# Designed miniproteins, single chains, continued (3), part 30

Each design is a single chain, and the fold is of that chain. pLDDT is the mean over its residues in the fold that is shown.

## One batch from the design tools (miniprotein)

Design m9015
Fold by ESMFold2-Fast:
Structure m9015 (fold): chain A 89 residues (1-89)
Amino acid sequence: TEEERKRSAGAGLYEMAELAGRSIEEAERRLAEIRAAIDSLPVRTPWDETVLARMERVVEAGRRGGPEAARKKAEELTEELWKEHKELS
């Protein structure tokens, strides 16, 4: 459902920020797992690709600016996803 997509996307981005706050290595591992899961889908949607790209940006922010940068980026990107999803509702 639309609500499930909203929760899943937001949770994923916040999870990336939390992991990056704990360990960049853990965040990178989790990102790789999510990427593999998406790649295993018979059909990928533009939404799946957008969420993956956002997660990559959260991890990259963490690598460049540390845990605070990753957290801020996840918050910004989560807000963008929720706004986009509201327009589809």
Scores: mean pLDDT 70

Design m9016
Fold by ESMFold2-Fast:
Structure m9016 (fold): chain A 95 residues (1-95)
Amino acid sequence: SSSLERIRRLAEEAIAGLESEDEETRKKALLELDTLVGVLQLAYAVTKDPAWRELELEILERARPALERLVAEETDPFYVEEARILLAKLEELRQ
């Protein structure tokens, strides 16, 4: 659907932002990714359409290396916690 394609594009932009050398760009991208994951979770809860859950899994799997690096290298505990929450959501989706 056009909504799924739009969210995929926004997620690709957010993942690219997580890989930025600029700290503020990475922080903004992390919050954008969290917002997109929340939208996907709400869409699945309302529609029960597995396409929303599958897209969430795809996005989080693609973001995983950048999120793991952020947990290892970021000094701001708020952003470390946000990255850990997203990694925990990925673990739940894979179970």
Scores: mean pLDDT 88

Design m9017
Fold by ESMFold2-Fast:
Structure m9017 (fold): chain A 71 residues (1-71)
Amino acid sequence: SVSELEKELRELLKKQGYSDEEIERLLRGIRQAAETGRVSEEELLRRAIEWVKKGKSLEEIEKELVRMLLS
C-alpha cells in the first residue's frame, strides 16, 4: 500500500540523516508526480526506495523522478 511504502521510505531516509523537512519535500514531489497520471504513487515510492537502497542521494532521486515524468 502507499502508506506502507511511505513509512519504509521515511525510515530509510531518516537512517541516512535527512531532516523531516527534506523527507516531506520528497514525498510531496512524489504525490504531485502521481497527480499527472503518468506513473502511480505506489510505483514512484517503490522506485525511490530502490534508489535509496542503492546509495543514491536525495538530489539524484529527485532528478530520476523528474526524468520519469518527462518520458
Scores: mean pLDDT 83

Design m9018
Fold by ESMFold2-Fast:
Structure m9018 (fold): chain A 84 residues (1-84)
Amino acid sequence: SKEIVEKVKELAEEAVEAAKKGDFESAARKLVEAYKLVEEAHKQGLYEAAKEGLGLILKAVKEIYESLSEEEFEEFEKALLKEA
């Protein structure tokens, strides 16, 4: 369970860095990968790990929102919807 949380944290941090560099496709892919790990943890009954992982993803999305212009965030949302 700790291993799943650590991987989600790594992916979330990488997604924020990618978004800040204007790589919205990479940021979207990493966040979707992190979310899939959270879904898998939930399916396995690892509810605390899933909750912690989801919190890390939400924090990353907030950091991306605060770091990007409105136009850049719309491009990021478009990439995220394509990947989801």
Scores: mean pLDDT 88

Design m9019
Fold by ESMFold2-Fast:
Structure m9019 (fold): chain A 79 residues (1-79)
Amino acid sequence: MDEYVIQETPELSDEEVEKALEGAKAELDKMIANKTPLEEVERILEGFKTAAEKSTNPKVKELFEEIAKKAEEAIEKLK
């Protein structure tokens, strides 16, 4: 079907959310260290923002929204 399928996410704990945010931050830091083009990082940010908007699960929505904020901060530092 023409839908985004997310499985095994309904039971995200606060600790799992924090770990996921930490992992996303580490990946963004690696992209900055590798001097990844801003355009690519911005595309990833838009992807997370779109996923957050389409998510009806509040835990998943908050997770993607927080990752998007971290990506936006990383883009600002990369400029």
Scores: mean pLDDT 69

Design m9020
Fold by ESMFold2-Fast:
Structure m9020 (fold): chain A 96 residues (1-96)
Amino acid sequence: DVAAEQRAAQAFLRTRLGLDLSPEEAAARLQALMRELAQSPPLPKLTPEQAKVLEEVRKELLEMGVGEGMVDLILAVAPDAKTAEEALAILRERLA
């Protein structure tokens, strides 16, 4: 359901990022970002230390109630983030 996905995108951006967008605008910005990431060359291989930090950030985002698909997008945008808060701040800057 496209309308349900748009409302979910709006709720996420408003609640977690403080971005007050329409459901259509919220979904469109996330979709544009996903397309940009899909067309980008793969990131350099993470060191074991970087991979461990990203796994901890993933766990923090999931514990906050962020869905798995959105967590994957956040980590793709913010691979150098050290905390869930930092990762969300980076996503906010990309979507603003």
Scores: mean pLDDT 79

Design m9021
Fold by ESMFold2-Fast:
Structure m9021 (fold): chain A 87 residues (1-87)
Amino acid sequence: SMDELRAALARGRALVDAYRAGELSPEELLAGMRELLDALRDDPEIMEAVALDVITRLRSLGTPEAEALADAVAAELQRLLAEHRAA
């Protein structure tokens, strides 16, 4: 639903904002994203939209650390999509 998509997008944005503010470590951001994406695994369209929004926001920060985090989120998305399509 649109309400579920909006809530999930807001959660992803909050993780990136907290990381940018220095309130979350890189490891805590990645753990939070793994938890968020796993919670969305039964809706791959919402999961993909949320992951891509977070990836775009992290890449826009222009730091090597944020780029590596974006790559890690992308890898987690691809892993979850592959596991679900193989079932």
Scores: mean pLDDT 87

Design m9022
Fold by ESMFold2-Fast:
Structure m9022 (fold): chain A 86 residues (1-86)
Amino acid sequence: SEEEDEMAREALLRTAEAVAEVDPAVGARIRALLADEQNREAAMDAAQDELVRFITAQSPEAAARLAAIANEAAREARDRMLKRLA
């Protein structure tokens, strides 16, 4: 759904900001993917794959921090969507 896509996009953007603090080039590349309105679904899948690849390439400690940020971003986006539907 459009609401689920927007929720996912918000979570990915928040996580990309955290990635940019570690690697500005990777963060910028992920944000550029998320800005693609013409191929939005494929671009979001590519952005998610890029995030997972980056996170899993980090040290276990850094990967755990980034995963926690991603989980928090997803939780906040989901909470906003649920409040909107209530």
Scores: mean pLDDT 81

Design m9023
Fold by ESMFold2-Fast:
Structure m9023 (fold): chain A 85 residues (1-85)
Amino acid sequence: KSVEELRAAAMAKLAELAPYLSPEELASARQHIDLAVANAKSAEELERNLQGLLGLIEAYITLRQTGDVAEAEAIARKTLAEIEA
């Protein structure tokens, strides 16, 4: 709804992913969330951008842990479809 609520929700989701990320990757992800907040023209755009960012991070974690390119691609495609909907 509000930019503040969307940012808080994204940060909470990132915290769930934190055990699978290095400190540098986690810091970079936080910076990208803040950049998305700064550049968004609307709450709807921010929500879409944050969904894309978090989905990409999930695909990256999946690829690193499993080496399964097909599974990582499936996550990325699902994220893209959700953004485009």
Scores: mean pLDDT 78

Design m9024
Fold by ESMFold2-Fast:
Structure m9024 (fold): chain A 84 residues (1-84)
Amino acid sequence: EEEEIERDAERILEVYLKNGPLFALIELSRVLARYPTLEQQRALLDKLEERVKEILEKGINPKGAKQLLDFIEALRAELDRLAA
């Protein structure tokens, strides 16, 4: 559900802000595996990407934000491969 996806994206973002991009990736991987469909997994990645871009625009840890965006794109590519 959209509300659950938004809540999970905010939790992952909180991990990123407190502990950095590597810990955020670990949490993202764990949360992503809980969603049973590729559509829901893509929705989570899309929501997290929106939030990370907002943080990047505010100048908060731009190197970490860019690294997390790179991780999101890599996971999106893997989901696209699974859908093919």
Scores: mean pLDDT 83

Design m9025
Fold by ESMFold2-Fast:
Structure m9025 (fold): chain A 88 residues (1-88)
Amino acid sequence: MMEEKVEKVVEYAIELGKKAGNEEDGEAYAEKIRKIFEENPGDEKLNIMIELTAAAYEEWKAAGGTEEAMQAAVERQKPAAEAAYAAL
């Protein structure tokens, strides 16, 4: 099972998804995720989850922060996230 810090990153990523269309709220959750990463340097599992979450957020933001953009970003990142986690 995931370590608590990794579970928190996943939880914040889900909250980020729920804030699709609200760039300011999305940024706050992305920042919380980055802070966990900064407090746990060198954690490869956490690094993978941070990178995937950041990539999804960047796609969402670049596409104008719409629900359609969020759906596309999640669908693109989900296979990579599942593959990265399975490779642990």
Scores: mean pLDDT 63

Design m9026
Fold by ESMFold2-Fast:
Structure m9026 (fold): chain A 85 residues (1-85)
Amino acid sequence: SVKETLEAILARVEALVERHPDNEEARRLLDELRYIIKYLEETGDETLAAQKAIAMLKEAIETSQDPEVVATAQANLDALTAEMK
């Protein structure tokens, strides 16, 4: 389920932010993911929600200067891409 995968991704990103509350990149990723989950809850559009999350994670991988943020985003992208197959 896309919803279950996004909730698992949310829990992982929340844990990252809780350990590093001053990491602005991690907090931005959390805020964007919460927006995507809210979109899914309001619309039921799993395909567009997953596409938005994939785009967000790819951007984090390309633009982040923090290797822990990049590693977390890559693991989450792999999980979500596997679910969408």
Scores: mean pLDDT 83

Design m9027
Fold by ESMFold2-Fast:
Structure m9027 (fold): chain A 70 residues (1-70)
Amino acid sequence: GPAAPVVRETLLPKGNYPPTTTAQQVADDLVAAAKAHAERLLKEGRITPEEAQQILDDAQKAADGIVADA
């Protein structure tokens, strides 16, 4: 018969986050993601160090806005 779905380990989609997910956590995740993205692009020679810094600055401003609005 058709294979029944086996319970798959949750690696990225975290459906059981505590109800107190904070603006700070969202802000931290945003900055971390932007940093990883900028470092990857810089390593690949796709952007300049100046552009990498701009990505980080934009992410930091967005993160600061999230925290300030909370």
Scores: mean pLDDT 69

Design m9028
Fold by ESMFold2-Fast:
Structure m9028 (fold): chain A 73 residues (1-73)
Amino acid sequence: VRFDIGHEAAAVAEAAARGVTHLDVTARGGSGTPLRIAEAAARVGLPVTVTPGSGINVGPAERAVRDGLAVSV
């Protein structure tokens, strides 16, 4: 599934409709994209694992986990 900026919710919904049972997202450089993907996945009940990338800033991924957005079934 392709994740375009501003289209994360539609891409997550498409993945769920196609029978995807788990999403892996790599967080890089303080981007809000992992948080938006985790939030969209939580709305459709799709489990998400957010993995820190080679970048040092993991704040968005940490916030998603803390707020429960990256842990949805």
Scores: mean pLDDT 57

Design m9029
Fold by ESMFold2-Fast:
Structure m9029 (fold): chain A 76 residues (1-76)
Amino acid sequence: MVSTGDPEKDAVLELLGIPYVNPKAAKALVEKGFKSLDLVTPEVLQQVLREVEGIDITVEQAEQILQAFKQKEALK
């Protein structure tokens, strides 16, 4: 955690690694209380991408995106 950074911005930067998530979508996730990848559900990701970016994906696609990204974070 950055001692002089904004905790919300730090969480936003982490969530920006998720495919199709832009800064506005990442901030919306953080505002909903999803400040880490482990807390983000496929349903919430789908809703935020639709409302903020206008990207319509299925819950299954959102789940696959989150699982792939979480696996990368666990390995790196």
Scores: mean pLDDT 73

Design m9030
Fold by ESMFold2-Fast:
Structure m9030 (fold): chain A 94 residues (1-94)
Amino acid sequence: RLAELRARVRASLEAEVARLPELEKELEEVRKLIEEMKKADPEKQIELVNEYIEKHKSLLPLPESAEEAERTLVLLETALQLRIIGAEFSKELL
């Protein structure tokens, strides 16, 4: 049982580490979108976030206002940062 559990844990950690380059790329895309939002009017801000959600097949609710759009991007950036930290922690455990 211990050897089987150890093998499964190792495989899960390796899978998390393998996602690091993709997570870092997605974080950069979100950061670029945040910069574009600063230059856009409220209607365009909503459109940009909706396009991102559709492109990435996200289960996030579609924002109805510029304030909700900004909040959605901050949550996305934070979630990606936490996932990257988790993957880096997984790498240290291997």
Scores: mean pLDDT 78

Design m9031
Fold by ESMFold2-Fast:
Structure m9031 (fold): chain A 86 residues (1-86)
Amino acid sequence: LVEKGEKLREEGEKAFEKGDYVSAAEKYLEAAREYIKAEDLESAREALEKAVEAYKKAIEQGDKEMQERLESAEEGIERIDKKIKE
């Protein structure tokens, strides 16, 4: 589970470096889901933060339809923060 999250995070980093911010955000979001399954909330939060960054870059470049996905990723961070504070 953690290993799968790490691989997805690396794929997201490669996509981000290539300027494919939508693909990067999707890979980071998938990584976050795998980290949540592994109960690694810290890594999940970090992956969601990277997804937010990638979605913001995509929106800046004209992919305005990513706004809803950006909001969902930000809500994901809030949900993780609530679980950590429990």
Scores: mean pLDDT 81

Design m9032
Fold by ESMFold2-Fast:
Structure m9032 (fold): chain A 56 residues (1-56)
Amino acid sequence: SAALEAALAAAGPEAAARGRAAYDKDPTNSQAVALAVAEAGGSSLAAAGAGAHAGS
């Protein structure tokens, strides 16, 4: 959770909020978390990091 929060924080506030919402809905769906961060304007690196930490 701490690693996920750090990755989300690095993505920026809107991307972090969307990533957290996706994680709260289904924490096992790492692809949904990564996609939410990317679609909210987060970098591809931040999206990959958030997805990796969501599934672990």
Scores: mean pLDDT 72

Design m9033
Fold by ESMFold2-Fast:
Structure m9033 (fold): chain A 79 residues (1-79)
Amino acid sequence: MDPEELELESELALMEIEIAVAERFLDTSDDKELQEMIERLEKVKARAEEISKDPRFAEEAAELVKRADELIAKAKEKL
């Protein structure tokens, strides 16, 4: 495994954790926490969209984009 492949795998794992944390705290977050969550998820989505251009990670990254987008929509609905 080259350093770039390892770095991308690590980034995807961290993004998956960020999404899981957002899913867990969505219902208990106040308006400020929801706004901060949206900002973090939008950054995760943008980075996952960039990684999805790599055919080695396209499927995994696309799933993270979808999950982040759904959470952003739910968080915005709660505001």
Scores: mean pLDDT 84

Design m9034
Fold by ESMFold2-Fast:
Structure m9034 (fold): chain A 70 residues (1-70)
Amino acid sequence: SPVGLAEGKLAEADKDGSGRLPKSVVIKILTEYAGISKEEAEALIAQFAEGDEVTGREATAVLRAAAERL
């Protein structure tokens, strides 16, 4: 599924195991693999994440919200 592909790519991008990714990387993965527009990805991330980085918990919330629209 698009969401499953995006989830795998998010895990792959977390090279240091910190559970945090730059917002730009999350937007790229959502737009390329989840079929979400850049504007929609930015809006979803802004809803769940407050800074320039997205935690694993926040990324999961974004993917869940995206799945409801796919």
Scores: mean pLDDT 75

Design m9035
Fold by ESMFold2-Fast:
Structure m9035 (fold): chain A 83 residues (1-83)
Amino acid sequence: MVEVETMEDAAQATKEAIAAALLSGSLTGVARVRAKTPEEQERKIKEATDVAKSAGAEVETRVRGNEIEITVTLPEEKVQAIK
């Protein structure tokens, strides 16, 4: 089982997921961010998406109750362009 700590900051959580993806060898990382309301969920999903796109990563988000699970995937060809 992969234990992932829930974070408050969507941008920081997304950066942690990107770092995990680079280190994992699978080029996939997961982070969780707390989001208690639908409005907060929408805002944090947007922040996660913006951070991932800026890093050249693909992002998928899934709402899990009061949290958002952020899954980041790095295409192998783009990993060498991210420095």
Scores: mean pLDDT 74

Design m9036
Fold by ESMFold2-Fast:
Structure m9036 (fold): chain A 108 residues (1-108)
Amino acid sequence: SSSEIEEEIRKAIERHIALLEESIADLEAALASGDPAAQRQAKLRALAEIGSQELHWAVLVRLTKDPRVQAILDELRETEERLQAAKSLEEAIAILREHRARLKEILA
């Protein structure tokens, strides 16, 4: 039913927000450490996590064929591109916070 699809989409967004909050905290800890090696590894972990989320949302696009789910996947791909291009961890954190804020807006 449409109500069940809405509930599954909401749960997927909530899970994605929680994982973004973990990635932001990981990047913030690496930034605070002042260790360039830790900072490089934290960025790689954040990129791996966003790639994993793209695969999850791509599955949901195929299952639901819902244009709203496609729009979330498209924004995720743009966020990955921006994150990959980020020149500092501060920029990477800002990019993930912006994406998180956009997802929270969809839930409101």
Scores: mean pLDDT 89

Design m9037
Fold by ESMFold2-Fast:
Structure m9037 (fold): chain A 81 residues (1-81)
Amino acid sequence: SRVQQLAGLHELLRFLEENPVLDSEGVAHARAAIEAALAGDTAAVGRHLAQLERHAQDVRDGDPAGGAELRAEVRRALAAL
C-alpha cells in the first residue's frame, strides 16, 4: 500500500540522515523517492531507489558494513512497492 511504501521510504531517509558515512547524494535520492511516492508515481519511486542502490555499491568500497545496511534498507523500501 502507499502507506507502507511511504513508511519504508521514511525509514530509509532516517537511516541515511543518522549514518554520517552516507553523503548528501544518498539523502537526495531517498527524498526524491518520497516526493514521487506522494505524487503517486510508483515508476519514479523505483527509478530513484535504483539510483540509490547503485550509490550503495559505491559506498561499499569505502564502508562495506554501511553499504550493506543501505542496500538492505533500499530492498525493504522496494518490497513495499
Scores: mean pLDDT 71

Design m9038
Fold by ESMFold2-Fast:
Structure m9038 (fold): chain A 99 residues (1-99)
Amino acid sequence: SLKEEIEKRYNEALKRLGEAGDRAARVGTEASKLPKEQAVEQLRKMADEFSRLADELRRVGEEAKKAGLEDIYKKAQTAADTAESMVRSLRLEAERLEA
């Protein structure tokens, strides 16, 4: 059904968000061993990944709302807010590192 497809897309996006979080944690530890310019590039690349995930979560949330899936809509918005917070943190760290 359409509702099952939306829930599946939400769960897939949520899984990707978790995997991106794990990668961001590794980038954070590895960045300390990289030249400054490469560390900044890694942080910005990770921020771009979280930005795309936030957009995907916003889109699936809007589709859920239109389908009457209020719980999925609210969860997708919360997940998108988390992804957007990660974008902000990673970009701020990159800016600090660039001086």
Scores: mean pLDDT 89

Design m9039
Fold by ESMFold2-Fast:
Structure m9039 (fold): chain A 88 residues (1-88)
Amino acid sequence: KGKELIEKGKKLVEIGKKVIDAVLRNGLESGSISVEEIKKVVEEANKLAKEILGLPPVDPVDAQAVLELGEKLVKKGEELIEKGKKLL
């Protein structure tokens, strides 16, 4: 149903934005956010990406891959929201 797709899409957009923010804050502020916090956000993103999109997990140490994951989750989340709206 459209509502389920919108809910899944919103979750992907939310976690994707958190991932992007965490990586950018760590890069710009030189450790204003801990590596442990980044790992937690990436683990949550990996879990949702696997459950909703079937994507393999990304290594939290690979900052470029983590940023790309966040961007992909935002894009895929927005696509699911649009599909869900069309079904309403």
Scores: mean pLDDT 77

Design m9040
Fold by ESMFold2-Fast:
Order: structure tokens, then C-alpha cells, then sequence
Structure m9040 (fold): chain A 63 residues (1-63)
């Protein structure tokens, strides 16, 4: 289903962003999908330095 595809894409993007943030900041980072709709996902990246949120559209997630 479209929602399953969006969830999988959002989860992959959260993991990729967390890995990038952890590398760039030199600290452990964790990514999660905070909210998911048919139109957008809110991705949260948590580090020791703080919490960052990104909003990605369904089009950005699915390409």
C-alpha cells in the first residue's frame, strides 16, 4: 500500500539522516519517524547535542 511504502521510505530516510548527523557531529544519533501522513513525514533526529525535526513530503520520500 502507499502508506506502507511511505513508512518504509521515511524509516530509511530517518536512518540515513541519523547516520549522517552522527558522523558530522561526532556523536551518537538516533532517527525516528515522529509523524506520518499520506502527504508528509516528520522525521526526528536525536543526538546528545539536541533534537532536530525535518518535514519531508510524500514526493520527496518516494522520488
Amino acid sequence: SRMAELEAAARRRAEELAATAGFNLGVPAEGRVAELTEDEAVIEIRTAEGVYELVLTAAELLG
Scores: mean pLDDT 83

Design m9041
Fold by ESMFold2-Fast:
Structure m9041 (fold): chain A 108 residues (1-108)
Amino acid sequence: MTKEEFLQKLLEIARKALEEIRRIVDEDPNVTPEQKAEVDRLIGEALERIEKTLEEHKDMPLEEVKRAVAGILSDLAVRVLELLPDMSPETRERILEVLQKALEEIDA
């Protein structure tokens, strides 16, 4: 796999994880429309940070790029959980499972 192909794979992994987190939050009846809008904003910011990181780190070792993307996804998950303290335990667990799977795919 070329470095460019790998960077595209990292972006695809991140986009899939972010979309799945958005879907999980949207399915929780305890999350208000205002909280859903704020989660959408946080997801948009995380995606922009990932895209910028991949562009700026083109000359960096893959291990550094992997750590940067993993860090952005982990930071997003923490912020979503802090924003939604009243979410169901099931929703919280599902978000953490999506994060864990994405981190494992990044490290593979």
Scores: mean pLDDT 84

Design m9042
Fold by ESMFold2-Fast:
Structure m9042 (fold): chain A 125 residues (1-125)
Amino acid sequence: MIRKLRLELSEAVKNGDTEKLEQIKAELEKLYAQDPDNPAILTLLGRVYLALGEYEKAVEYFEKAIKLTNGLNPLALSLLAVAYHRLGEKEKAKKYAYISYNLFPFLTEEIPVAKELAEEYLKEL
């Protein structure tokens, strides 16, 4: 059911549907309780918390997902950059956006904020 939750989450984020985001969060928390080391569930939980404005919790879930994949999670890296940007941690945001861009450039095109942050980091190198 993770694929269905991913699609529903993308639509809820696009539409700003807070009630649907809370519903998806509850389902993902149940899945997380059953499988706490699943990087896909952790990444989706981070994305829900990010969409709900709970940026510090979003960071925690993305960092766990990244650690479990030995840094090979470009979606979690891009979304971590967005979360740090929302927290005002501009240098961390730019760094993680750049790391994500080097792993999978196409993914950063889908997250405009992460792409802009990666481009800023490149100009400062």
Scores: mean pLDDT 80

Design m9043
Fold by ESMFold2-Fast:
Structure m9043 (fold): chain A 87 residues (1-87)
Amino acid sequence: SMEEIEKIVNEIIEEIKKMVEEKASPDEVWAKMREIAERVLKELSDEEIEELIKLLGKRSKDFSDEEQKLLKMFIVLLLELRDERKR
């Protein structure tokens, strides 16, 4: 549902901002991004994932360069994991 997508988008945005603020290590960033991506793939359909990515783009226009970098890494990871699970 749209409400589920918005909840996950807000979680991703808050987590990215937190990781940048706390200067999380690359290993911590990778582990958290993978955890969220795995959850997204379990809970959302392909169509809902596309809507999630669109909404992330709209909500990230004011992101810093570092926040944009983490968001890009997340989207790439999400799409790669999705493709690996297609049978």
Scores: mean pLDDT 84

Design m9044
Fold by ESMFold2-Fast:
Order: sequence, then C-alpha cells, then structure tokens
Structure m9044 (fold): chain A 72 residues (1-72)
Amino acid sequence: KEELLKKLEKGAQTALSTLPEEFKEEFQKIVDEKLKEVKEAPEEDIESKINEFRRALTLKMTEAAKAVAAKA
C-alpha cells in the first residue's frame, strides 16, 4: 500500500511539473483529493481507486495538452 501511494504521488508530481502554471493549481487539487481516496480505501478496493486516480490524471493531462497545442 505505502509503495503504491509513493509511486502514484511521484507520477502525479512528474505530470504536474510538465503542465503550464495555470493548470498546476487545479491539477494539484485533483491529485490531493484522489490520493486521499486511495489512502482511505480498504486494501481490497485500492486497485479500483488507483484506476480512478489514473483516469482522472489522464483526462486532466489530455485537456492541458490540447490547450497548450491550441496556443502553439
């Protein structure tokens, strides 16, 4: 559980560092909320919560990438 949380946190921070400043605050908020859900989940539900976390991050990163591409 601890190792999985560390891995998720590291991945989220790496993703966050690639985002424009205007998206970082919103992205950090989502990361904090989803990580809290994973931390509070029973061991048996952790995998499902991790998948939800990954989906939320992927969606937000895709939105940010599209916004950046539109500016270029």
Scores: mean pLDDT 74

Design m9045
Fold by ESMFold2-Fast:
Formats: sequence, structure tokens, C-alpha cells
Structure m9045 (fold): chain A 73 residues (1-73)
Amino acid sequence: SPLQKQIEALQLKINLYKIVLGSSEFLKDQILNNTHVSQEKKEQLIADLDKTIKDVQEEIDKLQKKLEELKKQ
């Protein structure tokens, strides 16, 4: 059904964004533990990554809300 296809597509998108979120959080940890990068450069990289993490989490939350609304139909 068209509804089932929409649900499956949203589940795939949520899973993809969760992988991106986990990878971004892992990279943040790697940056924090790096001994070769300057403190100033770490702060720049962490700020950029924190923005990406926030944007991805907001998209996951939006897609999860959409999925719940579709499942009520």
C-alpha cells in the first residue's frame, strides 16, 4: 500500500541518519583524544561537528514524529 511504502521509506531514512549521528559522535571523541592537533584546531573541528550532530538529531526527531503520525492512520 502507499502508506506501507511511506512507513518503510521513513524507517530507512531514520536508520541512515542514526548511522550518521553515531559516526559524528565517534569522530568527536577521536578529535578530543588526538595528541597531534592544536587545541585551537580541535575547538574549530568540535564546533563544526557539534552543529552537524545537532542538525542530524533534529532531523531524526522530525522523521520519528512523522513516522508515529503515519502509524496512527
Scores: mean pLDDT 87

Design m9046
Fold by ESMFold2-Fast:
Structure m9046 (fold): chain A 86 residues (1-86)
Amino acid sequence: MERIEKAAKEADKLGAKKVLFLGGESAAKEFASLTKAEVFNSKSTTLEEIEEDIKKYKPDVIIASISVAEAAKEAAEKFGIPLIIA
């Protein structure tokens, strides 16, 4: 199963309405095409930047590429938001 398709199914199971997508624009567009949730794409890579995105967008779920997984995990844990790695 492709990573983005799996992430979309997992977000749907969580009842996600607002998703913060930490990754490339093309991957974010593919994800958005597979879900009814509102998708916010961000290029944030640091904990501080991701925390600012969470405060701004108030997402129900965070999707992160492996390259930002560590910062995304820390931010997700801090705010009690489910994290999906794609």
Scores: mean pLDDT 84

Design m9047
Fold by ESMFold2-Fast:
Structure m9047 (fold): chain A 78 residues (1-78)
Amino acid sequence: SKAKERMRELLEEAIEKAEELGLSEEVVEAIREAIENPGAPGDERVIELTEKDKEAIEKAVKEVLPKAKEAYEELLAE
């Protein structure tokens, strides 16, 4: 349970970091909605990522990856 909550916290941290790095608000809202309602029938509209959105996501993921790896290893140890 704690490892699952930690992974969720890391996803939120990555989104916040991507937003700080210039991820568009529409993409941020779509990702947050997906995290809150995983597997829910979503809006069928296609959101196209700009190069800036992609760069923000890549940088945020790279900064959070070490923490995510530790959390994942803790989950596997349970």
Scores: mean pLDDT 67

Design m9048
Fold by ESMFold2-Fast:
Structure m9048 (fold): chain A 68 residues (1-68)
Amino acid sequence: HMSVEEKIDKIVDEALARYQALVAAGVDPELARHQAAIWAKKEAEKEGLTDAQINEVLQRFAARVAAA
């Protein structure tokens, strides 16, 4: 079974990959970021993460987009 940290890391990595794919396909970066963030939140909820852990996913994703 995946640990909470493994779930968070996986969701953040997949959200970043989705964001990058959307931008590469010509989607507006702000819209792409918003769409990837919505997906990440929904996936985190599906994986049974708490509100605090969902916020951690979104914060890590935002930080990685800002560093890109």
Scores: mean pLDDT 87

